# Designed miniproteins, single chains, continued (3): the designs that were tried, part 94

Each design is a single chain, and the fold is of that chain. pLDDT is the mean over its residues in the fold that is shown.

## One batch from the design tools (miniprotein)

Design m11477
Fold by ESMFold2-Fast:
Structure m11477 (fold): chain A 85 residues (1-85)
Amino acid sequence: SMAREALERLREEGLIELVEGEGSVDLEGIRAALREAAALDPTATDEQVEAAAEALARGARAAGVGVRLAPEARELLTAEARRIA
């Protein structure tokens, strides 16, 4: 599915981890990973990122694949949150 391909791309970028047979899908992690990837593609709108995150989360749940933010990406998001706050 296109959702699986997109999730695998985010995994290749080191932003998320995919766990087969685990039903835990971190929607916030997917959203954060897409925003990080979108920062490398400035043509993506926030609305498109939000819609894509929801679609990927639904695709992951339908496929029985768990999704979580990669530890390295979690550190990057923590640094970004401190910058904004």
Scores: mean pLDDT 71

Design m11478
Fold by ESMFold2-Fast:
Structure m11478 (fold): chain A 55 residues (1-55)
Amino acid sequence: SMEKIKELIEKARKEVYDVMKKAMEQGKSIDEIVKLMNETAKELRKKLGEEVKKL
């Protein structure tokens, strides 16, 4: 289902945004924030791929 895939993508985007916001609130450097966002995005891409295969 395309709608389910869209829902999973929106959830992943929100999780990356929340990681960015928390890191900013903690006073992390731009480099640290970008690294955390990239690590979170990589893990979420893996999770999304697994979830899509189950559809």
Scores: mean pLDDT 82

Design m11479
Fold by ESMFold2-Fast:
Structure m11479 (fold): chain A 86 residues (1-86)
Amino acid sequence: MEAEIARLIAEVDRILEERVSAEEARAALATLEIDDPVVRALMEAMINKDRARIAELLGTLSPEQALAAAQLTLGLLHATVRERER
């Protein structure tokens, strides 16, 4: 389970990096009320392309935190990619 969620986060991060600017991702993240500081730190690390920090945080995440981060990242990617494909 955790390995699958971690892989999903990594794959979405790679796609997000290619299709969403850091500015767009950062602006969207700022509008999200993320209560969990670890999930917020992971999202920031993904936007900043800090692979070492992503790996560190993924190792400490609960399954619930990892799923929340994956869902937030997928939602951000879906919204921005859909807008660009018009």
Scores: mean pLDDT 67

Design m11480
Fold by ESMFold2-Fast:
Structure m11480 (fold): chain A 63 residues (1-63)
Amino acid sequence: RRELLEEAIRAIEEKDYERAERLLTRLYLQGLISRETAEEIGRALREKDYERAIEILRRELER
């Protein structure tokens, strides 16, 4: 869980948005994040609000 969240943050920081979307899909399908959280992050990525996407992912690390 923590490793996949950290990889997703790193992918966004490296501007590898395709990899970030794949990692988000894996986190959701494996039940590691809620549907609501996955939809919020996915929306932020589509809107190019990368700061928001990272903020949500970092919040999930603190759970």
Scores: mean pLDDT 80

Design m11482
Fold by ESMFold2-Fast:
Structure m11482 (fold): chain A 65 residues (1-65)
Amino acid sequence: VDELVRRMRELRERFLERVRAGDLEGAERIGVELSRVYEQLDALDPERARRAARELEVDLELPPP
């Protein structure tokens, strides 16, 4: 669980880096990966997933599972 939260944080940082660099293709790929990690965390621990999503405050919405 904590590893998935850490992974989401890493992906958020990389996503924002790509957006700032104008790499929309790279950002899109990272966004998909972030969504998958969120889905895994939500399936395992929905409460943790919601807390992690709020904590990351991503400007792009994570798609619902």
Scores: mean pLDDT 71

Design m11483
Fold by ESMFold2-Fast:
Structure m11483 (fold): chain A 76 residues (1-76)
Amino acid sequence: LRERLLELLEKAIEAARQGDIEQAIKYAEEAMTLAQSLPRGGEIVALLRKAIEALKQGDIEGALAYLEKARELVEA
């Protein structure tokens, strides 16, 4: 679960950096669904919701910050 979640977060970050907003949102939504199954998933889900909102608003820089924070929490 943790390894798959990290893979999805890395794919979301890569897609966002490449300007592929649709793919970035898709990977972030899949990561959010998996994060709900973790004991500390609420914090990760909150960050991913903010990342998706930023992506929808065209705030790539803000979205990347939230995605990277979510990745750090999964690794902790």
Scores: mean pLDDT 82

Design m11484
Fold by ESMFold2-Fast:
Structure m11484 (fold): chain A 66 residues (1-66)
Amino acid sequence: DIDEGVARLLAGMARLMIKKGEYEEAKELAERGLELDPKSEAAREALAEALRGLGEEEEAKKVEEE
């Protein structure tokens, strides 16, 4: 539960970084969220969006398939 809550917080922070155009920072935050909760939909969505912001469409698709 704590890991799930922290993963959700990290996903929220990643989304904030995406809005600021800080895609590399957003990627790191979303990856940390997935380390804590590998099933976090919020963290996975944030990671895919950050990867698309970085131009890494193929990596984003891979994340969505996991």
Scores: mean pLDDT 81

Design m11485
Fold by ESMFold2-Fast:
Structure m11485 (fold): chain A 89 residues (1-89)
Amino acid sequence: MEELKKLLEQVLKEAREDLASFAEKYGRPDDAERLLKMVEKAIEEILKTWPTKSRLSAEEEVDIVRAIYEIGLAIFKLDLERQEKKAAA
């Protein structure tokens, strides 16, 4: 439990730093904030369920949270690309 908490706190810290830079660069702080809340919610649910229901290792749970973040970020970037293509036309 404690090791998983420490690993997830590190992932959240890295996500906050990345998203702060992203919000500044693209001028979309609301979208960055929404993605951060999604990551925080995923961490909360994992910490609630992992001791009783999960058969996954702490490392595998961390990988899932990272995957959620990466998918969310990819979707957001695709939305930005679509908006840029519309502006270029």
Scores: mean pLDDT 71

Design m11486
Fold by ESMFold2-Fast:
Structure m11486 (fold): chain A 60 residues (1-60)
Amino acid sequence: KSPEEIEQGKKAEELLREVWRRNLSAEEARAYIRERGKELGLSEEYIEKVIETLLALRGE
């Protein structure tokens, strides 16, 4: 993986941990991840991956 991909992965992991600490509904989590992910400079691909991973971990 490129250094850029590694950096994106680290930011995505940090965002996932941040969102996991919050007791948000699925819709609130999606909105928060999209907004915060854009602020962090995450690509759309990584933003969607964080959403999918969070919901999978929650059994949703």
Scores: mean pLDDT 78

Design m11487
Fold by ESMFold2-Fast:
Structure m11487 (fold): chain A 87 residues (1-87)
Amino acid sequence: MAAELGREAARAAAKGGKGAAGAGGALGALGGGVGAELGEKKGDKEAAGAAGEGAARAAEAAARRGGGEGAKRAAELGRRAAEAGKA
């Protein structure tokens, strides 16, 4: 469910992380977020949903590894893509 995946991405970002090794996770989260934004902009519900799901997973990984900024941005973009997919 696209909307729920967006909420999960936001929650993962808010969870935050501790450690000095979140660079890889943060990069993944940013990639997912970019995809989500592009999918939403094109109005492609399938692409937006898939990108939102990827962003949620990447944001969760980044949050657990301490990628706060990257995780927050990915979660926001993923959430917007999920909302577009639901609408």
Scores: mean pLDDT 52

Design m11488
Fold by ESMFold2-Fast:
Structure m11488 (fold): chain A 85 residues (1-85)
Amino acid sequence: GMPEVGESVEVRSKLGSHGGVVAGVEGNLATIGVGPGEGATKIPEVGEEVIIESEKGRFRGVVVGVEEYDGGKAGLLTVEILGPV
């Protein structure tokens, strides 16, 4: 399965947790707009492993693209979905 466009998600990484919304899905790629994380100084970087948590389930992924806003505290992540957790 893939996350659905418009879903609210949590993106969890080694840097912390960021709330976000799925902005797009194309093949195995999900684009997620993320806000500032609680206690986190910046959003995940390209190459970082993430868990995407939605109401429908949890997904394993790797960040393959980043567009940073607000000094890296928020942005758009492109995540390659590797499968369910």
Scores: mean pLDDT 82

Design m11489
Fold by ESMFold2-Fast:
Structure m11489 (fold): chain A 61 residues (1-61)
Amino acid sequence: MEEEDKKILEASLEYFRKQLELAEKNGLPDEVIERLKEAIEIIENSKTYEDFAKKLAELGK
C-alpha cells in the first residue's frame, strides 16, 4: 500500500501542477491559485496519501 500511495501522490502532484499552470494562464482568482499551490506543497511534503489527505483537510478554511 505505501508504494502505491507514493504513486498516487506523484500522479496528484503532476495533476495539480498542470491545473496550476492552466489556472494562471486563464487568470483565475488568486484564492484558486493559492489553493492549488498549497495542495502542491502538501503533496511534496507528504510521505503517504494519509498524511496528504489529513493536511489537505486542515486547509479547508
Scores: mean pLDDT 75

Design m11490
Fold by ESMFold2-Fast:
Structure m11490 (fold): chain A 68 residues (1-68)
Amino acid sequence: MLSPEERKREAERLKELADQAIKNYKTALENGDKQKAAVYFSAANIAIAGLDLLGEKELADELREKVK
């Protein structure tokens, strides 16, 4: 099992990945790049799923709202 310190670092890393993927997803949508948008949408959801697995439910739910 991950230590509390390892869990905190992994959650921080996954949050950064999700935030960046969501930003890139929205930019791709604004530019009409549907293929790039699909890639970043998938990347964001993978990072969000990782946060759920770490028990960061509130953060994962917040990020899911940002992707909508």
Scores: mean pLDDT 84

Design m11491
Fold by ESMFold2-Fast:
Structure m11491 (fold): chain A 90 residues (1-90)
Amino acid sequence: MAEEIIERAAELGREQGLALARAAADPAARPRLEAELAALEAALAAETDPARRRALGLAVEAVRAALAGDAEAAAEAGRELGRLVAEHAL
């Protein structure tokens, strides 16, 4: 059932968002996450496909939230990204 696969992808996305926020709490991880954010922002600026732009935008939101210490915002962005990726086979 496609809906169950999408729901599982959303759950995994939320877990990944929480893990990202946990990783960002370590000062040693911050330079790597800041470099990843810059790469995601560059990819978003170059992307013309609406679904891929939305996915990149959610990835940017998740990393920004994680770097800001907002675990719930990172989790929610991750959940939405997981759902979107499953729905559009990105």
Scores: mean pLDDT 85

Design m11493
Fold by ESMFold2-Fast:
Structure m11493 (fold): chain A 72 residues (1-72)
Amino acid sequence: GLSAESLALLAYLYAAEGRTEEALRAFKEALDLDPHYEGALKIAPLIIEHMRKAGREDLAEEVERLVEEAKK
């Protein structure tokens, strides 16, 4: 399987391509493997901005929720 780092990178690449649903799935999988992975939390703002640019505020808000949960 892919590492949390590889999944976080894939989430960013999917988001940059406008593949926002796949980006969310890859981001969730990264946090499932390592809930405290700082790299995923640091890249999340870039994923969120690409989702907003794609008109997917719903998915951007879901990523923000996942980040807040991971900080607890």
Scores: mean pLDDT 84

Design m11494
Fold by ESMFold2-Fast:
Structure m11494 (fold): chain A 63 residues (1-63)
Amino acid sequence: MIPETVKELKEKAKEIKDEEYRKKIYEEIEELEKMKDPSVEEEVGRILRIIGLILDGELAEKK
C-alpha cells in the first residue's frame, strides 16, 4: 500500500461539503488503511470505490 495515495484521498475528502459522503469516504479510507496484505486487485478496488464516493460527493455539491 502506498501511504501517499491514502494521504491524497484524505485531502480530497476534506473538500467534500456533503457530510454523509465525507463520512462514508473517511470510513472507506480507514478500511483501506487497516488492510495488512491486500492483493493488487483488492487495493485498487478499494481505491476506485473511494474515488467514486469522492466524485458522488462533488456532484452532490453541484445540485
Scores: mean pLDDT 75

Design m11495
Fold by ESMFold2-Fast:
Structure m11495 (fold): chain A 84 residues (1-84)
Amino acid sequence: ATQEEIEEIKEELARLKAAPGVFVEIDGNKVIVTSLDDPESKAILDESIARLRALPSVEVEVQGNVTILTLHVSEEDLEIIRSV
């Protein structure tokens, strides 16, 4: 992944972590995002996920109120992203 792409991933994860009713956890190269079952939380999640889905190093899978992001980046880039 490019440095610009890594910065965009970090920014979007920071936005998701700051969003009310959105919970983010990182497990290896996967980011698990859980939202409350309300329209406002889902709208915030949908907007950030659309931006992340546009990145070539990000794979998105939606399972109800849980969204799984698979990051196809180096281990060094993962450590940088985990620092968010």
Scores: mean pLDDT 78

Design m11496
Fold by ESMFold2-Fast:
Structure m11496 (fold): chain A 117 residues (1-117)
Amino acid sequence: PVVDLDTLLKEIAKEKKKVLIGSDDPEFAQELADYLKKLGAEVVGIATSGREAVELAIKEKPDVVLLDDEMKDMTGEEAIRRLREAGLDDIKVVVLSRDLTPERVARFRAAGADAVA
């Protein structure tokens, strides 16, 4: 489903979930991390590539991964598939996208995204 990002972030913080951010946009990632911390969530790390996001998820075992739809080294769909291959089936993945078309949303859901924002 497509969800409102602010509503999702507030829900994550209320439940004190551990969050990993995967984004190759450092300004956006920093603002997102700062806002989550302000709301009371635990940010376990910021990954600057899809590869780093998978590696940090294996290490930190976050409750939620907030993942850019496209990073320089891989797509969000590829990163999600790698998380599944690593056995991280209980981690909730939310794909962050500026272009929310029904086709893109369907592709991310087919890859195993729990939500798109």
Scores: mean pLDDT 82

Design m11497
Fold by ESMFold2-Fast:
Structure m11497 (fold): chain A 91 residues (1-91)
Amino acid sequence: MEKELVRKAAQKAAAAGILAAAYEWAKANPELFSEEEIEGIREAAVELAREVIELAKKIEEGRKEFLEFAKKVAEAVGDEELVKEAEELLK
């Protein structure tokens, strides 16, 4: 069971990281992306980072690494509430 949770967390973390990078690139190139498109990328990254946090709560080994990664995604997209949630779980 734990191996399946780790696999799901890793897949969602990878997707969240890609979307966070896409968000930063889109913000730097506003001539190619509308404000609505940029916010859509941000919201998708936030949603996946939240899913990583929820999966990490069920994992003992690797929990810290997934929470740290979700925190980095939240920081990259400027979601202060998600950063605080990840920080509390890392204590």
Scores: mean pLDDT 85

Design m11498
Fold by ESMFold2-Fast:
Structure m11498 (fold): chain A 100 residues (1-100)
Amino acid sequence: SMTQQQWFDDLYTYFSNQVLNYNQNNTGVDQSPQQTQQIFSQMNVFIGQLVIYIQNNDYQGGYSVVDQMIDYMKSNQVSTTVMSDIMNSMINTVSDMLSS
């Protein structure tokens, strides 16, 4: 719905700004293929939780999940390339859900 889209746009802007700030201050870390796979697996769990919160109009739950993603990004020193792929995955997953 349009209301869920507007809410997601605000949430995504918040997440995007946090990722941009992180990237500016990240010293750059190369993830191994195994580490990258683990990061994608965990981030996909968060994205799945985000979809459920959006469907339930639980805006606070949605922000809590994004904060968990940000904390995970920082704690695991996720690379800019991997975060770009994660952000694209989030947009595609939410867009598909909202178009259903």
Scores: mean pLDDT 82

Design m11499
Fold by ESMFold2-Fast:
Structure m11499 (fold): chain A 112 residues (1-112)
Amino acid sequence: MSLTDEEFEKAVEKAKELIEKDPERAADVYTGLARLYLERGEYDKAIEFAEKAIKLDPNNADAYVLMAEAYLKRGEYEKAIEYARKALSIDPNNPRAQELLKKAEEMLKKKK
């Protein structure tokens, strides 16, 4: 179930505090924030936080999956393909990355 607006704001505030107090967990915290923004349909912020996670941990397959999904939702199919492929280069058996790649390729073919 999705968080309420108040619960979401508190989660974002707590995430910022965790990053400052425990920088070694920042990549995981940014990945969590990207997921929360994606669930709310705030795709630009989801991409921003996923990019921050990737900058700290380039092997974070989940962050690439979240970027691929956000770009797919924005209709940016070429970027969705790029990030889904990056996720699969880290985790070749990731079922969500495989699904997102197929969907993005199908949508791009329909646009021609």
Scores: mean pLDDT 83

Design m11500
Fold by ESMFold2-Fast:
Structure m11500 (fold): chain A 69 residues (1-69)
Amino acid sequence: SLPSEEEIRANALLIQAAVYAVIAKRSKDPKVREEMLENLRKLYEEAEKLGHEDVARFIRELIEEVEKS
């Protein structure tokens, strides 16, 4: 069966967050790093508003990883 619209949205948030985190951790440019962190924080807010607690927690962990690297 096709995934639900809610599953598609949740998966899109996860994929976007993972991509932003990788770019942030690999970037030598502080401006790119900060832009990716801002993007991650926006995705966190979206996940929370949608009630995707597991997705929100994952994004929070990615933010912490980037801030530590």
Scores: mean pLDDT 84

Design m11501
Fold by ESMFold2-Fast:
Structure m11501 (fold): chain A 75 residues (1-75)
Amino acid sequence: KRASEEEVQFILEKAEELRAQGREAEALGGYAVAYALGGDEEAARRYAEELAARLEAEGRKDEAAAARAYLEAVI
């Protein structure tokens, strides 16, 4: 269930594009997914926690809770 290096790089490139567009929450989600698929569970966890904190700051508490629950289930 691990992605290829090509797939991980593709997701990272898309996350960087989202970040450049100011879509920070989506970019953080992309980084978390890319690192989880690449086997870097620590980096994936950090980006997912940062995403959850960002969503909470925006008042999107249900989405923040879902992001944390998904992280705990996958990593």
Scores: mean pLDDT 75

Design m11502
Fold by ESMFold2-Fast:
Structure m11502 (fold): chain A 62 residues (1-62)
Amino acid sequence: MEHTRRGMELLNQGRYEEAIEEFERALEEDPENEQAAKGLVLALNRAGRTEEALELGRRIKA
């Protein structure tokens, strides 16, 4: 939960690569954390890493 919250704060500040790192850590601790997964997709898209965002988005929809 702490990493998800930090990721959201970094995302709001436009610090997309740092937000990606925090959301990835949140998913390492809890792979079923939907909030962290959605945050990671958004952060990847805003960082221009669109292919990674699409692949992750497919996994969380299943």
Scores: mean pLDDT 80

Design m11503
Fold by ESMFold2-Fast:
Structure m11503 (fold): chain A 80 residues (1-80)
Amino acid sequence: LEEARRKAEEALELAMEALKLAKDIKVINRAIGAALGAIGVIFEVETNPNMSEEEARRLLEIAERILELARETLEQAKKE
């Protein structure tokens, strides 16, 4: 769970940085989506601490995908 939280927190930081730089509505929308997804993962970790090992692994996979989206979105924002 802590690894999923850590990755989601990193994704949120990157998404927020992308929001500060983004001027294109599409990039802004991607950054918002990444931020909301990251918040959702953090909320799931906080509200469901007794989740199964399988659920925790799936949550980690989701956190990893959100982190990748946040990284790509920040790179797009920097190119504007």
Scores: mean pLDDT 85

Design m11504
Fold by ESMFold2-Fast:
Structure m11504 (fold): chain A 60 residues (1-60)
Amino acid sequence: AKELAEKAAELARAGDSEGAAELLRKAGQTVGEKLAENAEKAARSGPAGGLAAAHELSKL
């Protein structure tokens, strides 16, 4: 999960919200479906949301 979350954070910083959302969904699926859904929604809300979700998933 951490490696996917770190890559998602990089994409979110670059402004690629769709790419970040896809990677966060995959990372979240390793820890739970609800976490995957929340991370995807956060990433789609914008780069700040994607970065926050990636940071939280990287701790897991």
Scores: mean pLDDT 73

Design m11505
Fold by ESMFold2-Fast:
Structure m11505 (fold): chain A 67 residues (1-67)
Amino acid sequence: MESPPEPSPEQVEEYKERDKVAERVAPLVREKSKTLTPEEQEKLNRELLEMLREGASEEEIKELIEK
């Protein structure tokens, strides 16, 4: 059976916060994506994922989108 490894309590909290931030910025990302080419959308999504993994704040992600 496929059993995913049990995350630490610290990792669980990180995942929850990351998911909340992603949800909050999703509308802004969608609006920005409408003005971008597919290549630019891919680059933006990659940068967003990296920032979320690093624990970037909602403000930092908004700055990335607004550039």
Scores: mean pLDDT 73

Design m11506
Fold by ESMFold2-Fast:
Structure m11506 (fold): chain A 75 residues (1-75)
Amino acid sequence: SAAVEEAVRTAREIVEAARAGDLARAEALAREVEARLATDPEYAYIAHAVAHALAFGRPVEEGIEKGKEWAALFK
């Protein structure tokens, strides 16, 4: 889905920016995700969960599933 694809892209950008030492960019992207929580919860929860999974060396698929579970609680 478009929301999942966008969320994964944003999550990867956050983690890549953080690993590159570009903390300002990582923080700005994370704030964009947080700002969309009320209007686009599926995007926001999936992006958060995928970024967490990637940061701890877990599969993207685990982050997607966890994010979908959290998004479903608020539908």
Scores: mean pLDDT 85

Design m11507
Fold by ESMFold2-Fast:
Structure m11507 (fold): chain A 61 residues (1-61)
Amino acid sequence: MAEVLREFAESLPDEKAREEVLKAIEAGDLTRAAMILANALHKQGDDEALEAFVEALNRAA
């Protein structure tokens, strides 16, 4: 789970969002990290990246 969140965070163009995701992972708040990632991907309008993210989360559960 945390590895998936880190990989997607690295792909974010928004440095602030990336930093917030990494801080949430470090704090053990994976739910918060996933929420920040989903919001950032939604803002990009990148439907393919958002779908890949959801699939990766389901596979990691």
Scores: mean pLDDT 76

Design m11508
Fold by ESMFold2-Fast:
Structure m11508 (fold): chain A 58 residues (1-58)
Amino acid sequence: GKVLITDLDTGEKVISVLSLEEMLEMAKSTPGVKIEVSEDGKSIIVDDGVKKYEFKEL
């Protein structure tokens, strides 16, 4: 599926062809990143200490 990536500071949006599961695994593998998963499992928020991004399954 497609994932919508939103920069939560600027509002910039891009579409990724990676699945939400693949993006979650990449984020978990990155040191210093805080991850919050939505109640429905359809989005994650990733905080690297400088920027916050929302990754939403389309």
Scores: mean pLDDT 79

Design m11509
Fold by ESMFold2-Fast:
Structure m11509 (fold): chain A 75 residues (1-75)
Amino acid sequence: MEKEIEEARKAAAEAEAAGDYAGAATMYFNIGVVYYEQGKIEEAKEYFDRAIALLRKAGDAAGAAKAEELRKKLL
């Protein structure tokens, strides 16, 4: 699991560097869900916040709003 999170973080960073903000946001959101499931609430918040910011940067206002609602419901 930790190795999978590390690989996901690398993939997300590469997507972000390539300008694929929507793809990077999806990857960071998934990392946040994994941390939430592990009870690592503070790490989950950080990744959800980063994913929401990237969705906004990608112009996906609906996706950002959905992610914000999920963050409020979980945290």
Scores: mean pLDDT 81

Design m11510
Fold by ESMFold2-Fast:
Structure m11510 (fold): chain A 65 residues (1-65)
Amino acid sequence: SIVGEAVERIERALREAGIRDYRLEFEGMAIVVHVPEVSPAVREELERRLAEIGKETGIPVELRV
């Protein structure tokens, strides 16, 4: 499923960023990604990658710190 593909890509991006403590929530049509406090540089990179996943899958992805 496209949702499963989006989740797999999100979790890969989080793992590559070294984030192990995260939570995913489904809110309407969106996937909300909850992460602990991170540096501005890490947050910016995650926001970029998650936006790319959202664009490519058609599923809105939001980052919450």
Scores: mean pLDDT 86

Design m11511
Fold by ESMFold2-Fast:
Structure m11511 (fold): chain A 80 residues (1-80)
Amino acid sequence: MKKEKLEEALKKAAEALEKGNYEEAAKYAEKALELAKELGDEKAEFQALGMLAEAYKKLGNEEKAAEYEAKAKALVEKAA
């Protein structure tokens, strides 16, 4: 089920961030973002975008980090 896959992807992304495996964290967070969008789960989409921003910032990719942070902010504004 897509929701179960989303929860697993978010968990794996969080575990990878905690361990300092930022490339792996970005991979799982990107998968979580895809699944969250398919499911219309805005809370999970926001969470995945935040994880992507953190992972890319730690990887030194400031452009990608800023892009995902901006997308997360846009979601909050849309919900308000």
Scores: mean pLDDT 83

Design m11512
Fold by ESMFold2-Fast:
Parts: structure tokens; sequence; C-alpha cells
Structure m11512 (fold): chain A 60 residues (1-60)
């Protein structure tokens, strides 16, 4: 659960940095699905928050 969210978040950040819209969309779907599957997993939620923060920094 938390592991899947972390990996998906990292791939999302990498795809955004590379400008790969298709890869970013797929990684975002996987990250969202991992968080939705583990609603009581604080580590999964934290991994998702970190990925969103990094994406915001890259795009800001």
Amino acid sequence: AAEEAREAGEKLVEAVRAGDEKAALEAGKKAGAAVAAAPDDEEALQAAREAVREVAEILG
C-alpha cells in the first residue's frame, strides 16, 4: 500500500520533469488508486502529499 503510493508518486514527479504527459497521467492514476485502496494508511497519504508538493514546485 504505502510502497505502491511512494513508487507511483516518484514516477509521477519524474514524468512531470521529463514533460511526458502520458506517463504523468498513468502514474497519477496509479498513485490515486493506491491511496484509495489504503484509506487508513498514513504513510500512503504522506507519500501522496509529498508527490503533489514536488509537482507543484516543478510547475510553479
Scores: mean pLDDT 76

Design m11513
Fold by ESMFold2-Fast:
Formats: structure tokens, C-alpha cells, sequence
Structure m11513 (fold): chain A 79 residues (1-79)
């Protein structure tokens, strides 16, 4: 659940910013009511799974095509 929430937040933020999320781990932690270390751990796992990647030269993140597909799959399970 928290991985989906983080991935969806990164995806929506990236849509507003030309495909790169500019939201900070601090802002994500505040939005989700968790610690920054929890957010960092989930982002690391999402990168390991190939659902998120870091954008070189920035502290920003991009949701991969695989990540976007995974979001669609999770939403279908909730609906």
C-alpha cells in the first residue's frame, strides 16, 4: 500500500513537471504520515524493482513504463 502511494505521488508530480518528479522525500513523508527513512526505504525498493529511476544531474525521480503499468494493475485490484 505505501509503495503504491509513493509511486502514485511520484507519477502525478512528474506529470506536472515534464516527466520528472520534484517532490522531496520530506514532502512525501509529510503527505503519507511516515518518517523520511520509511520513504527512502520504499524509494530504494522501487528503484531495485525498476519501477522508479533517478534522473541524472538532479535529485528528482522518474516513474518508468514498468512503474506506470504496475500502478494501473494495483488500481484495478482496488476498483
Amino acid sequence: LKELQILLALYLDAQKNGGVSTVSQRELAEQLGVSQSTVSRHIRRLIEKGLVERVPGTRGYRVTEKGAEWIREQIKKIL
Scores: mean pLDDT 78

